Designed miniproteins, single chains. Designs and how they scored, part 26

Each design is a single chain, and the fold is of that chain. pLDDT is the mean over its residues in the fold that is shown.

## One batch from the design tools (miniprotein)

Design m879
Fold by ESMFold2-Fast:
Structure m879 (fold): chain A 110 residues (1-110)
Amino acid sequence: MEEAVKLAEEAAEIFRRVADRAEKLGHQNVADLARTAADYARAFAELLKRGAPPSEVIAALDSAINAVDRAIEEAKKIPGGRDTLIAELQRARDLLVKAKELVEKYAKES
């Protein structure tokens, strides 16, 4: 599970950078959703570190993925200059999906 924690922490850091950038550009909805995704990604990492049940860690992770999906949809509404924000959000989403695959494999083996 160390790898899943590392992936989630990396995703949370990307979401925080995206949120700060989106806020500076005046895109408050994207910033708020990226911060929400970061908070759930950190919650997922902490639940894993504490040995919480797989259902609880997956729930936090699903909440993070849902928040980033909503952030991407809001970013798509931005005219011009959105490509970097969308690319960074998609990269962080891919890290969360990999973390979910690791947790689901662990839950099936345990």
Scores: mean pLDDT 84

Design m880
Fold by ESMFold2-Fast:
Structure m880 (fold): chain A 79 residues (1-79)
Amino acid sequence: RKIVPTQVSLVSASEEELRELAEKAPVLAVHALSQMPDERARRFIATLSEEQRERLREALAEADLPEEKRERVRGLLDE
């Protein structure tokens, strides 16, 4: 939370912190989404702008994620 490395804290971060990360470091935001429960990830994605969703889709292609995690996040972004 308040004293944790940025990348690790993204799993427990507030929705506002996650939105900022999606704008500034979309690859890290994609990694955070891959580690979240499906319902949490869907709710967060619903709060994003259309531009932020497009940025995350591009970042997903560049991110080093296992295929299963990548497909899961892609499905959530394509809803």
Scores: mean pLDDT 70

Design m881
Fold by ESMFold2-Fast:
Structure m881 (fold): chain A 82 residues (1-82)
Amino acid sequence: DERYRELARELVERLSGLPPEQAFPDEDPEKVLATIAEILRLAFEGYSAAEISERLGIPQITVSLILQQAVVLGLLPESVLE
């Protein structure tokens, strides 16, 4: 979904101050953005950080930090942090 890709890009740019292509020099920026977009999409659909962590194989703390920053930036409702 283009919406979640746009939100993922905005999140990376606001957190790093750089475009994704420069923020992740040792990573594929498209893969990173796709992963963040999927985290945001699942959270919007009502999945918890723990469920997203188990589903995607990403540490729960990483998922929680991404969701917390998205809420701080007004990209997701605070209810996703439960």
Scores: mean pLDDT 76

Design m882
Fold by ESMFold2-Fast:
Structure m882 (fold): chain A 57 residues (1-57)
Amino acid sequence: TTDADIKAAEEVAKKYGPELEARRAALPSPQARVDFNEELGPKIVADYNKIRDELEK
């Protein structure tokens, strides 16, 4: 784990935290929450990798 990994994780949490909380509160069922996590998970990972790669340059 590098300083870039830590910074990327912090930026991702800052960017997606409010949306995760707002949407999780609005989701009517456990299945809808699973579907939402499957949709957002890959986007979070992609942004994490992008930020980490930019910090390593």
Scores: mean pLDDT 71

Design m883
Fold by ESMFold2-Fast:
Formats: structure tokens, C-alpha cells, sequence
Structure m883 (fold): chain A 82 residues (1-82)
């Protein structure tokens, strides 16, 4: 349903905010710029897929994109050793 898609988008925005905060921390610690840029690019690509799924009413695609963001958040946390 649209309400479910709206909730998934809201959750994804929360995850993106957390990932961006961690990426800023990685930059502040002197992490390789290519690594940080690649992670930021992956966030953008996943968010584009989520928005495409939202526009199409594709609940399964939106859920897959959300899972990819959750995985990327955990990967980013591991890079910070948290």
C-alpha cells in the first residue's frame, strides 16, 4: 500500500542520515577519499532505486532497497570499528 511505501521511505531517510553522519566521521578520521566517495555513490544509487520503486508502487523493490541501506549502514559502522 502507499502508506507502507511512505513508511519505508521515511525509514530509508533515517538510515541515509545515519550513514551520512558516519561518512563524515570517516572523512574526519582521514579515511581514503575514494572509499568514502564509493560509499556515498552506493547510498545515492540505492536511494534512486527506492524512489523509482515508490513511484512505481513497487513494495518489494522498496523493501529490497531498504535492506541494502541497512547492509550499507552496518558496513560503514564496521569501517569505523563500532
Amino acid sequence: SMDELERLVARAMELVGEIQRLLDELRARGADPETVDALEGRVGAIMQRLLDAYEAGDLEGAQEALRQLESLLEETRRLLRE
Scores: mean pLDDT 88

Design m884
Fold by ESMFold2-Fast:
Structure m884 (fold): chain A 79 residues (1-79)
Amino acid sequence: GIKKVQLAALEDPEAFLKLVEEVAKELDLGDPELVVEATKMYFLEGLSLGEIGKRLGISQSTVSRRVSAALKALAERLS
């Protein structure tokens, strides 16, 4: 679940972000660098989806969709 993903992000942030990049590339979630940055801001910095969208210059709905898709794939891989 989401809690396992959050724990993985906190235990080894570098390895977690590399896994996010691979997931983004495998699932073609758009720009992998944007997905990595959004996921970093969400899990490591605790920012809201709206604040992440503002900082990255993309809509909150785009952030929500990409972070949610990455989260689902990560939760399955960390099961």
Scores: mean pLDDT 77

Design m885
Fold by ESMFold2-Fast:
Structure m885 (fold): chain A 62 residues (1-62)
Amino acid sequence: MDVRKDKELVELATELAKLKGVSTEEVLELMQITIEDADASPELVKEKLKEALKEEIEDLKK
């Protein structure tokens, strides 16, 4: 699975990267590694990552 082909994941990664002061590419690379190295369905890991990213972004915006 390629995280760069998921528009929602790329958008969330971009927003998180701006809030944390890191590059979007760095966040996307870490997400790709997380999905690839997980002992679970890539689809399930992707959905969990989207939820985690949304929660972290909302917390950082508070």
Scores: mean pLDDT 78

Design m886
Fold by ESMFold2-Fast:
Structure m886 (fold): chain A 110 residues (1-110)
Amino acid sequence: MTKDQKLEEAYKLLLEGADMLRAADEEAGEKTLKEIEKKYEQGKKTGDEATELIKAAEEGLKRADEVAKKALDYMDTVDIGVGSGRAILAMGASNQFQEALDLAKEALES
C-alpha cells in the first residue's frame, strides 16, 4: 500500500467511525465528523496529511470512549436494549478510529 493509499483508507475509516458514532450519539458523531473533515482539509493545505489524520483519529477514539460510557450508564439506568445498542456502535466506531490511527501512523513513517 502506498502512502497516498494509506491516507485515503485512513480517511474512509474515520468517516465510517463517525457515521457509527452518529448512530450511537447524534451530537457527538456530528462534532466528530466535522472535526475529521476539518483536519483532512487542513492536512491538504499544509501538506501534513498524516499528522492531521492522526489527530482526528485520537479525538475520535476519545469521543467514542465517552459515548460508550454514556451508553453503558443508559443501559444500567434507563433502557438495557437501547443502551447496549449504543455501546456496540460506539465500540465499532472505536475500532474504525484505531485502524485509521494505525494506517495514518504508517503513512507518516513512509
Scores: mean pLDDT 88

Design m887
Fold by ESMFold2-Fast:
Structure m887 (fold): chain A 80 residues (1-80)
Amino acid sequence: DTRKFVDAFVEEVESRLPDLSPEEQARVRRLLAELRARVEADPSDWEGISLLIAETLLALAEALGPEAAQEILDRALAKT
């Protein structure tokens, strides 16, 4: 279920926002808002949703390191 996964992913990302700088928080929050909007508009848009998840993970890897970004993804997948 795309919505269930995205909700879990957003929750895991939001839990790590305090560890980011204000500029990094603003970037990640914009990506999460776009991701939520894409899922609300068309949850079958796997390509668009996957690209936004990838962009969010890249931003998190830049801010927290690639291991932390992978851990966030793994935790979201485990909740689905």
Scores: mean pLDDT 86

Design m888
Fold by ESMFold2-Fast:
Structure m888 (fold): chain A 89 residues (1-89)
Amino acid sequence: MAKKVAEEAVEEIRKHKGNKEKVNEIFKKYREEFQKLIREVEEENTKEKKLEMLDMMYEVRKALAEEFGLEELEKIEEEYKKAKEEIEK
């Protein structure tokens, strides 16, 4: 499920390249879906599932930052690294 949601989010965002308002709307919608999926992963409490979800969300955030400047790429990479370390420990 998570992979499909991430792929759909990235594709939808790329379709609206150059329309910042539409991109923000799409981001908000998929952020809510990703938060729901994260909660499901937390309930399962499996390290492997947490890493899989983190990797998918990282790819989506990176694509958004590269195309639309919604977040700083360096910040996304730092947060990803920290979250990954926390899950791995």
Scores: mean pLDDT 70

Design m889
Fold by ESMFold2-Fast:
Structure m889 (fold): chain A 61 residues (1-61)
Amino acid sequence: SMQQQIQQVEQQLQQATDQAKAQLEADMRSKGYSDDDIAEVLADIDRMTAQRLAQARQQLQ
C-alpha cells in the first residue's frame, strides 16, 4: 500500500539521517569543535528534518 511505502521511506530517511549525524559528530569532534557547537548543529539538523517530513506528508494528501 502507499502508506507502507511512505513508512518505509521515512524509516530509510531516519536511518540515513542517524548515520550522517553520527559521522558529522565524530568529524566535528576530531576537528576540535566544542560540545555546544556540535549540539547546536545536530539540533538544526533535527529541526530541518522534522520540517521536511511535515511538508512531505502535507504534499502526499
Scores: mean pLDDT 79

Design m890
Fold by ESMFold2-Fast:
Structure m890 (fold): chain A 78 residues (1-78)
Amino acid sequence: MEKEELKKRILERFKETLEELKEFFKKNPEEFKKLLPDVDKGVEETVEGLRKHGYEEVAEEIEKLWKELKEELEKEEK
């Protein structure tokens, strides 16, 4: 039960973070671009940590959501 609750909380927090990142990009696109490498690294480390601890499904969902956001933001630049 606690493990399932943790999985849900991780996904919810990540989704909230993605929404905040989208809003930040809309308001400050140049500043967001400067932060993107650090955010990308943080997501990669989170995904690796989750997989290492047996949260493979959560890691896959996070990776998918992050890739989708990056693709969306890249389209906004062109």
Scores: mean pLDDT 78

Design m891
Fold by ESMFold2-Fast:
Structure m891 (fold): chain A 74 residues (1-74)
Amino acid sequence: MEAEEALKKLEELRKELPEIVGPYLDLAQKFLEQGREKEATAVAYLGISKALLHQKRIEEAQEYYDKAVEALKK
């Protein structure tokens, strides 16, 4: 599922930026537990985008930000 794949990538980024990624990971997992898959996916992508921006991976950060916005529309 898209939400689970996004969370897995976010967990990988947690090792580098735990203070930035942690809150997004926790929130996305709570949304998944509540059956809020769209919100979980959006929050996970937003967390990935923010982590990538901190790593100066600007183009990839923008891609994941766009994915977060699209997840909320669906």
Scores: mean pLDDT 81

Design m892
Fold by ESMFold2-Fast:
Structure m892 (fold): chain A 70 residues (1-70)
Amino acid sequence: SSLREKALELLREMVEKHPDSEFLKSLLRLLEKAETDEEIKAIIDAAARLARSLGDFELAERLERLRDEL
């Protein structure tokens, strides 16, 4: 879906900014295999929370807006 494609783009950007985060890389792998909106939403929510914990508030807000489209 277009929503999954946007989420993948944001998570790849996040991995590039935080390459040492194994949890983030695992979320990216899960997102690549996600087929339902519920799965995609859960992954985006987890990524948004992680972005906030890492101080990346702009990326967190972008992920939260995308989550709210589901």
Scores: mean pLDDT 83

Design m893
Fold by ESMFold2-Fast:
Formats: sequence, C-alpha cells, structure tokens
Structure m893 (fold): chain A 82 residues (1-82)
Amino acid sequence: MSQQEIGDLLAELKEAVENRDLERAREILEKLGKSSDPRVRSRLATLYSYLRELERDPDDEATRQKLLEEIDALRRELGLPV
C-alpha cells in the first residue's frame, strides 16, 4: 500500500466518521488493515476499538471525537495534512 493510498484512505475515513457513515468507515479500516506500515498498524487497534463503540452507540459524540482525533494523530505521524 502506497503512502498516497494510505493518505487517501485516512481522508475518506475522516469524512465517513464526520458524516456518521459507520459502514463506510468500517470498510476503509478493513482496507487500512492490509497495510504493513508500522505506524498504521500501531494505531489500528485503537481506531477499530472506537469504531466498534460507535457502532454500538452511534450517538456517542465523545467517542466520535476521540476517533477523529486518532485519525488526525495518525495523519500527523505520517506527515500528512490534517
């Protein structure tokens, strides 16, 4: 998976979470799970954990905000614009 492909997927993930499209967010995380990048892999468990929590309680704004912050943290770690 290329750096550009990871960047595009993270941007799509952020948009899906902001739009409350949790099904799309899950599909994007599954694609990111195919990455061998250690930075992506180190954050995946946390991203999946927050997504699962949101899938159980879609109105949990605190968890949604935490998920968005983790996406932005990963983007910064990869040297991508946030």
Scores: mean pLDDT 85

Design m894
Fold by ESMFold2-Fast:
Structure m894 (fold): chain A 68 residues (1-68)
Amino acid sequence: MSEEEKKKLEEELRKILENARETLQSHGVTDEELEEALKESLEYAEKTGDKEKALQFLQRKLVELYLR
């Protein structure tokens, strides 16, 4: 994955995270847990080279945090 593609993916992942941030924080999720989910999603993208799977990975992580 190129540096430009990685930056665009991080922006997309962060947008998804920020849209869910207030809802998740009201449910007891911490900023640290949210940043860890973003980091894991980016690492997943680096390993697979698949941005769509990374987006799905982040969405699953956020749902898991919400359902705690």
Scores: mean pLDDT 80

Design m895
Fold by ESMFold2-Fast:
Structure m895 (fold): chain A 68 residues (1-68)
Amino acid sequence: MEIIAKNDKGGKATVKLDGDEIKVGEKGTLTINGKTLPGTIVEVIDDKKFKWKSDETGIVYELEIEKI
């Protein structure tokens, strides 16, 4: 699944999930600021927002869904 999103600062982000559902524990990659990071969904806030944790950096990104 591919998700077009924005971060908490309004920057564009693309999430590619290995699966087809936005759920806690789902893995994939986040592309942000020209960098692609492997990571995991750690929280689903609502139908438009989730938190993504980078496996490499441990940074948590709050992402707002624009398009699926």
Scores: mean pLDDT 82

Design m896
Fold by ESMFold2-Fast:
Structure m896 (fold): chain A 82 residues (1-82)
Amino acid sequence: DADVIRALGDIYLGIGKILDERGDPSAVESYKKAAELYVQAGDFEGAAIAYENAARVAEKHGDEETAQKYRELAEKYRKLAS
């Protein structure tokens, strides 16, 4: 059920936010998981937000390759949401 998958995405988004607030680079993986679940549920706006947050955390921790990858995914899903 898409609603259940979206709710799981919300849980991982919440985990990502807690890790991000702590300065923990593991936030990238939690935001990535949230984004993947949002894509699965057809929530492209949620996916774009989650990928944008993953990119920001990756950049903050010096992973420019991962940051660029997730910015491109955020842009892709933002276009699909509009």
Scores: mean pLDDT 90

Design m897
Fold by ESMFold2-Fast:
Structure m897 (fold): chain A 80 residues (1-80)
Amino acid sequence: MMSEETVDILLENFKQMLESLVEMAKKNNVDPEEVIKELEEIVERTKKYLEEVLSPELFEKAKKRIDELVEEAKKKIKEL
């Protein structure tokens, strides 16, 4: 199982990936609805993976952080 430190690194990388997705969408004039759909698919896969490799306590903590990061990313995408 992943350590808490490994989860923190994974969440930081996830945040950077979301920020890159938003910036790429802006540069390429991508439809915001298509970007949100892609983001939701990535989130679903990430949550499924984490549920399999984390303890229930770490998964709940990670899920809450992911939901916060996703809401911030969706907010930025809607401004495109």
Scores: mean pLDDT 79

Design m898
Fold by ESMFold2-Fast:
Structure m898 (fold): chain A 80 residues (1-80)
Amino acid sequence: SAEKRKYLEEGAKLLEEIVKKLVPGAEVKTELVSEYTVKIEVKTEKIEIVGELVITSESKEEILEAFEAVGYGLADALLS
């Protein structure tokens, strides 16, 4: 739905902001691949992570929470 698309876009932006804030110099790209899938690419001088999030929920709260959790997880992985 159009609403779910907006939540995915909002969540992707939140993820980008978290990673960029916590990992200075990281390049973060997100792309909506389908109505329920977001591709994520994070690049630093040492590590490149490419993956996809498949979001089955239609709840704004659950979608944003999932992207926030993944954002912190990616930042932790890149700093380890």
Scores: mean pLDDT 86

Design m899
Fold by ESMFold2-Fast:
Structure m899 (fold): chain A 95 residues (1-95)
Amino acid sequence: KEELLKRLEEAAERLKEHARRHISDAETAEAIVELADELVEAVKAGDEKKATVLYTALMLEIVAAGVEGEDEAAVEELKRLAREMAKLADEVLKA
């Protein structure tokens, strides 16, 4: 449904804004942002397999940022937002 896709896009914007604001390493922040955008585009294209791969890559990038010493609260919020995106992506792909 179009409304679910809008919520996914809004969740992606929140994740991208949080990454740019709270992740100190600019390359890491931009990698997270690019993966979030690619995930939304895969979902819009109906590509469930690509969406799954991109979600996995996004979560790995977020976890790696935490291991490299980024702020714990920022990393946990990114994980929460990424999980919200995954739930919305699943709902869009099933609609």
Scores: mean pLDDT 87

Design m900
Fold by ESMFold2-Fast:
Formats: C-alpha cells, sequence, structure tokens
Structure m900 (fold): chain A 74 residues (1-74)
C-alpha cells in the first residue's frame, strides 16, 4: 500500500516529465487533455508491470526510478 503509492508517485513524475517534453515539441498533435490521458495510461501500465514483476525486477525498477528522481534534484 504505502510502497505502491511511492512507486506510483515516482512513475507519475517520469510520465509527466516525458509527456511535458513531448507536448512542448509537438503541440499541434498533443493537447493538454490528451497528455493527461496518456500520463494516466502510462501509470496504469507501469503499475501492472510492477505488480507482476519478480523481486529482482522490482529492485531494478526502483533503481531506475531513484536515478530519475536524483536527476530531477540535481
Amino acid sequence: SAEEKKIEEKIRLMAEAGGAREAAEFPETLTPEKLAENVEAFIKQALEQWENASPEEREKMKKVLDEFEEKLKA
């Protein structure tokens, strides 16, 4: 529960950063509403992958998310 919420928050940060960059580069193809829908779809898919992942795969996912969060802080 608490762990899942933390993972969802980190996944959301990655999805929003990627979506914002795409929207800035291609504003004629990606509206704010569609960007929000794409972010939610990405989060759902990533959480499903997390739920079905092995302990080793989850550890790797955490590392990727932690590295991304660290880059945002720098």
Scores: mean pLDDT 74

Design m901
Fold by ESMFold2-Fast:
Formats: sequence, C-alpha cells, structure tokens
Structure m901 (fold): chain A 96 residues (1-96)
Amino acid sequence: MTPLQMLKERADSYFKQGNYEKAIKLYELVLQETERSGGPDHPETAEALINLGEAYYKGGNFDQARDYFTRSLDSATKGGDEKLQQRAQDNLEKLK
C-alpha cells in the first residue's frame, strides 16, 4: 500500500465529512508528491489541484480556490486532459 494512496483516501474521507481544513492539509501532501513524481502537467497533479480548489471553495476561501482551479486548468491544458480541463472550467464558473 503506497503512502500516496493512503493520503488521498484520507483526504477524500475528510472532504466528504465536511472537514475541509484536514482535507486541505492532506491534499497539499498529495499535490507535492504527484508533482514531484509526475511533474506539473501530469493528470494526477491536475486532479490534486482541482481537489485543493474544491476544498478551499467549500471552506469559503474563494481566493485560494480560484488560484488552484486556475493552476489545474493550466496543468490539464498542457497535459492534454480534456476532462480535467472541463472540471477546472466548471469550478471557475462557480466563482463568478
């Protein structure tokens, strides 16, 4: 069992429970590891950026949410993942 998989599952669990503060901390660790191993344009990195944006959005920090969704859109665009691009765009629309 990889530490990264465990971190992601725990982060997802806290997010579903509405504990966005703990979810953010764990998603930050997921982002650092996915970026280190796959680079900034990897689909897993783009997904981690979306997850951080969603957690900040649900926690009421719209400035951080916008930053992470913008970064995820850039990452997904450069990585060529159309589904992640759409998810990032949809999330940015929530902030208008």
Scores: mean pLDDT 86

Design m902
Fold by ESMFold2-Fast:
Structure m902 (fold): chain A 70 residues (1-70)
Amino acid sequence: MIDEKEVEKAINLIKAAVIRAVGDPEAGQILADLVEKSDDIQAVKEAIDRVMKAGGDAELARKLAEEILS
């Protein structure tokens, strides 16, 4: 079984890295929350990449998070 504590630690490290990489606090936080809430790692990764290429667009981050979580 995957240890919940190890999963939480990994998620927290990824969330911190996403916030730092995106460069926008609002977009970074939305994407970090998406990492925690979604099990679709490929969709989350593509969302992070698209938002980073858009320069940290918070509106794009919200739209992608809504699409992935729906």
Scores: mean pLDDT 77

Design m903
Fold by ESMFold2-Fast:
Parts: structure tokens; C-alpha cells; sequence
Structure m903 (fold): chain A 100 residues (1-100)
């Protein structure tokens, strides 16, 4: 049960991280014609990436001693990545409206 939950959590985390990266890249392409907007989007993603990386590192350490705590930290990392995906998708829509 614990190993199955770990494998599932890691797979979900990898998927959520990939979706966040894709949303960031698509938003960055739209922002590329405005240097100020591009810089803000890049900075936002660096902050998100650092937070996810920290939660994953803490989750990996915690999982060795307390699997439930480790899984909770992975869930927090997934939630952070999903929130970032929504944020970048929203920013992309706003930037696209400004171009019209």
C-alpha cells in the first residue's frame, strides 16, 4: 500500500510539473514581444519551481521516516504545480486579449 501510494504520488507530481512547465512555456511565447511582461512571467515561474523543488526534497526526506508526512508534502507540491498551471493559463488569456 505505501509503495503503491508513493509511485502514484510521484507519477501525479511528474504530470503536474509537466503541465505547469507547458503552461509557462505557452505564456512565455505570448509575452515574448513585451520584455517587461516576459521578465515577470520568468520570475513567477522561477519562484514556483523553487517552491515545488523544496516541497519535493522535504517530501523525499520525510517519506523515509513518516510516509504519510512525505505523501502530504508531495500532495502540496502537486497543488502548487496545479495552481501555477491555472495562473499561467489565466495570464496567457489576459496577454492574448491585450494583443487584440
Amino acid sequence: MSEEKYNRAKAELDRARAEADQAYQETLKVASKNPEKKEEIEKDYQTVKANIDRLVAEGDEAFKKDPEKGLSLYDAAVATARAATEYFRKKKEELQKEIE
Scores: mean pLDDT 84

Design m904
Fold by ESMFold2-Fast:
Structure m904 (fold): chain A 111 residues (1-111)
Amino acid sequence: GLDELLAEYKEKLIKAALSLPREKQISALQKALDYVLKQALKYAPEEEIPRVIGLTLRAIGALIDLEIAKTQEEQDAAIKEAVDSIVDLVSLLPDDKKKPVLEKALKILEE
């Protein structure tokens, strides 16, 4: 179902982000976040806008954590938190928009 789709793409997005050179991880995650945020603002129900804002702030916090991370464990945790926040933003979209948005986010991380 949709929960299985979200879980599948979460794993794919984490793996793609972890596979990037260190110097490209923040830029790629920021581009994926920007794309997903624009889709969330366009298609999410109006009552979900406070949650869109909260999840975006969480993702930004994760990107800051990634920038200041000193250990591989801290880097991996920050990447996972950023991806979790991005997937949670996608979860607020209409069902017919979820897969196309996840596919485009993955493509951004694979470039």
Scores: mean pLDDT 89

Design m905
Fold by ESMFold2-Fast:
Structure m905 (fold): chain A 59 residues (1-59)
Amino acid sequence: SAAELAQALDQGIAKIQQQGDKLVQEALDKGDTERAQNLQKLRDDLIKAGQAARQEVLA
């Protein structure tokens, strides 16, 4: 159902946020600023895409 897909998207978004934040912090901790910036952008882009998909599914 649309509700089940939206719930799966919410869980995926939460996991991307958590794991993405961890990877960004690990890159920053080792001084890899370029990698940290690239991972932040990837995290943000994936979250944005997931949120858009969630809204479309529930439309």
Scores: mean pLDDT 90

Design m906
Fold by ESMFold2-Fast:
Structure m906 (fold): chain A 71 residues (1-71)
Amino acid sequence: MMPEEDLRLSEEAFRFLERLAGRPLSEEEVVAILHEYQRRHGEGPDLPRLSELDPEELARLREAIDAVLAR
């Protein structure tokens, strides 16, 4: 696990992803969600700006969460 990824997974970003998933998440699950998002969309989500949430980006993030948590 890279320190730079841990910095992107601030407490607020982590809690936000758990809220979208509707359940507690492990650090491994959060990393898997970010990797799945990047695999599907070619770039990572902008987690530092949660208050400026784009509905389209929210939908993409939910798809990545569902894909990871389904398995």
Scores: mean pLDDT 66

Design m907
Fold by ESMFold2-Fast:
Structure m907 (fold): chain A 58 residues (1-58)
Amino acid sequence: SSVEEGALQLLDQLLAAGVPAEVALARVTALIRKEESDPARRARIIAAVRAHVAEREA
């Protein structure tokens, strides 16, 4: 979805700019909660963003 794509793009931009992962996750999670009203889709997108950070920090 466009929300998931936008969230991942924002996450990548924040991490590239040197924002700590926990701060980047908090900001991106806030955006997802604002833009995605469906609880199931919201949970899935948040899980995808968290997985993306875990893979980049491995």
Scores: mean pLDDT 83

Design m908
Fold by ESMFold2-Fast:
Structure m908 (fold): chain A 61 residues (1-61)
Amino acid sequence: SYREQLRRAARTVAVSGAAIPDPEAAARAVARGLGVPEEDLEEAAEYFLRELARARAEVAA
């Protein structure tokens, strides 16, 4: 599922410690790369950013 792939991508980024200059643009690019339909891109990007924040908090703990 797209959500599973988005969660894995977010966790990979969080663990890497990489800085993302434009998080919204990066989230949309990841969603598009995974084949998320245009009508679902906004929700997918929002989900990715939410999972990224969660994963970053987990890494920081």
Scores: mean pLDDT 82

Design m909
Fold by ESMFold2-Fast:
Order: C-alpha cells, then sequence, then structure tokens
Structure m909 (fold): chain A 93 residues (1-93)
C-alpha cells in the first residue's frame, strides 16, 4: 500500500470522528483534517501508539483504522480504552 493510500485512510478516519464523514479523500479534506491525519501517523511512528478522540456516539470503523495501521506498521490491534460524557478514546497498538 502506498503512502497516499495510508494518508487517505487516516484522513477518512479523522473525518468520521470529527466531521461525520464529510471528507473521503485527501483532496476533499480540509487543510485542518489533513494536518490531523498526518499528525496521527507521526504520533504512531514516534510512540508506536495511535490515539483518536471521538464523540461518544460516533460509529467507529475498526476495520478502516486497522487497515491504516497495518499498511504502515503491521499493527492490527484496536481498542476503545476510555469513555467520557461526550468522548471515547480509540487506541491502536
Amino acid sequence: MSDEELLKLATEAVSRGEYGKNSTTPEEATPEQLEKAEALLAEYKKTGKLTITLPRDAEVDTDLLTAAVYSGAYKLKVELTRVSETEVELVIT
């Protein structure tokens, strides 16, 4: 999988969490969404752990996030680790 494909998956994941699937591709993403997607990938490369904060009622596509991690670092584990009143933390290791 190319770097463009991985960025596309990360951008879609950010869009789902913060903007309810408003953006599907990096070209359609806002600069803010694209920057967040790149930051998530950089965090994963730096820490070996990807953390995404989502609204409590957000539908989480674990296959999409797992595919993004797999194509980048061969990590296949996705966990919801924390729930607040309005937010959940999705952790990929």
Scores: mean pLDDT 53

Design m910
Fold by ESMFold2-Fast:
Formats: structure tokens, C-alpha cells, sequence
Structure m910 (fold): chain A 87 residues (1-87)
């Protein structure tokens, strides 16, 4: 279900945020992308969420401040919840 997909994506976002290696971050981000595509969301909604997830991943890899990473995490989570409501 879409609820299960969103739950797993949120879990993987948390794993990426807490990851100790670049490899672990990239692996989590790849799995998130696969799950997002499997959710069968409208293309416009998927593109918006994918763009937000990319920004989140890049912030982690760029070692942005924790506050920035947390803000991006919450933004992705908000967009996923909005997508669930519209589906």
C-alpha cells in the first residue's frame, strides 16, 4: 500500500541521515528512489518529491548543518504525507 511505501521511505531517510559512510547514504537514497517509483504517484507529484529527496541526499553528502538536513527531512516527509492524502 502507499502507506507502507511512505513508512519505508521515511525509515530509509532516517537511515541516510544517521549513516556513517557515503556508501550507506547512497544505498539508502537508491532504495528510496526505487520505492518512490513503485508508489505509482502522478508524475508531477513524483518529480516534486524526487527533487526534494535529491536535495536532502546532497545536503547529507555535502555535510550541511544538522538543522538544514532536519528541515529537508521534514519537508520530504510533509510532501509524502500530502501525496498519501491526494491518492
Amino acid sequence: SLEEVVEEIVKLLEEAKEANTEEAVVKAMQRISELLKSANLPEEVMDEIDRKILAFGLAILDKAPEEVIEELFEEVKRKLEEAKKKS
Scores: mean pLDDT 82

Design m911
Fold by ESMFold2-Fast:
Formats: sequence, C-alpha cells, structure tokens
Structure m911 (fold): chain A 109 residues (1-109)
Amino acid sequence: MSKAAEEALRAIEELLAEETNPAARAAIERLLEEVRESDDPVVAAAALAAAYAVRENPTEETAYEAGLLVLEARANPDGVTAEEIAERAEALGAPEGAERARELVEKYA
C-alpha cells in the first residue's frame, strides 16, 4: 500500500470510528475497500473527500455522488484533478474533506 493510501485509510478509519449513523458507516466502509484496492494518490484523495462528504451529509444522494467520485478516480486517475475532487467535496458540504484531499495529492502525487 502506498503512503497516500495508508494516510487516507487512517483518516477514513478515524471518521468511521466516530460515525453513529448506520447508512453513513456502510458508505464509509465501502470507501475504505476502494482505498485498499488502489495505490494511486488520486484514488486515496477521492475516497477521503467522499468519506468527509458522507459524514457531513449522511444521505443516499451524497453516498451515491461520493461513490461516483471514487469510481471516476479509479477508472481514470490521470483524468481527475485534486481541484475537481475538492470542488465536488465542497458541493457536497465537505470543505474539510476538500482541503485534506488537496493536501494528500500535493504531498504524495
């Protein structure tokens, strides 16, 4: 596992440990699986931003959009920028997730 994936995994696991909403927990657990299956820093950043979005807005719509972000990053990591990940996280009400995703890509990509 890459350093980016390890850092994202730790942060997402901490979010999961503090989450009490069952639907949000299930969505975040799926995002952990995505990080475990990829060493790409962009995929790790997308999953981290997505986990923050699900925590801030634990709705089916947010979980679906968060899942799409990670799927797009996995399908074409070179086609998804840190700025696009951050903008999508901010649109889902997760500015902290956006900032952490930017930091992860800057540090490891």
Scores: mean pLDDT 82

Design m912
Fold by ESMFold2-Fast:
Structure m912 (fold): chain A 75 residues (1-75)
Amino acid sequence: AAAELRATLAELIALDPAAASLEPLLDQAVGGDERAFQALARRLGELYAASTDPRLRALLLRMGRLLLQVHLQQA
């Protein structure tokens, strides 16, 4: 799950280089930081709401699902 989440972020960065700002939050969230998890989830939702690109929206939804899966597996 964590490796797949990082791979999905790499695909997102290829479409939107500004998404590289999510890397530190992702590292902290997969490390078990609840605040980083919440901050990343919020930013993914904001990016989803701002985008009309179906490819970008699909990657953001995939990241959200993988992020939740990682979080639940660490609980």
Scores: mean pLDDT 81

Design m913
Fold by ESMFold2-Fast:
Structure m913 (fold): chain A 69 residues (1-69)
Amino acid sequence: SENARKLKELLEKYGIKLEDLGIPDDDVMDEAFREFVRRLARYFGLPETGELTDEMLEALKKAIEEAKK
């Protein structure tokens, strides 16, 4: 939940909508969020625990910054 908030803040900072990533903006569906986190872990070569880690947030932040250039 805490890291989920950090993720939302990060995406909002870069103008990315949660719906564009398959995360409901108003409806917190734990399974949909966990699936998104597993996909992030797979793409970044991190453990697929379903838990959003600070390491994943840093990797996503760097990927977003590169994509926005």
Scores: mean pLDDT 69

Design m914
Fold by ESMFold2-Fast:
Structure m914 (fold): chain A 67 residues (1-67)
Amino acid sequence: MSESELQQLEESREQLKKSSPLKLAEMVAAMYETSGAATKVALSKEEGEKAVKEYKKLAKKEIEKAK
């Protein structure tokens, strides 16, 4: 619960509604890379890439579903 979190949520919804795969993947990847509990645990590059790939895969699935 935060003051800026509400703005982030609304922007995330807009990206989803717009069905912008590039923006969705970038937002999800950026969030995980910079603002994630896992990143604070000194996540290795391999682990970070794996997480980003997983999120990117989910974003790609959204594109396919938005067909």
Scores: mean pLDDT 58

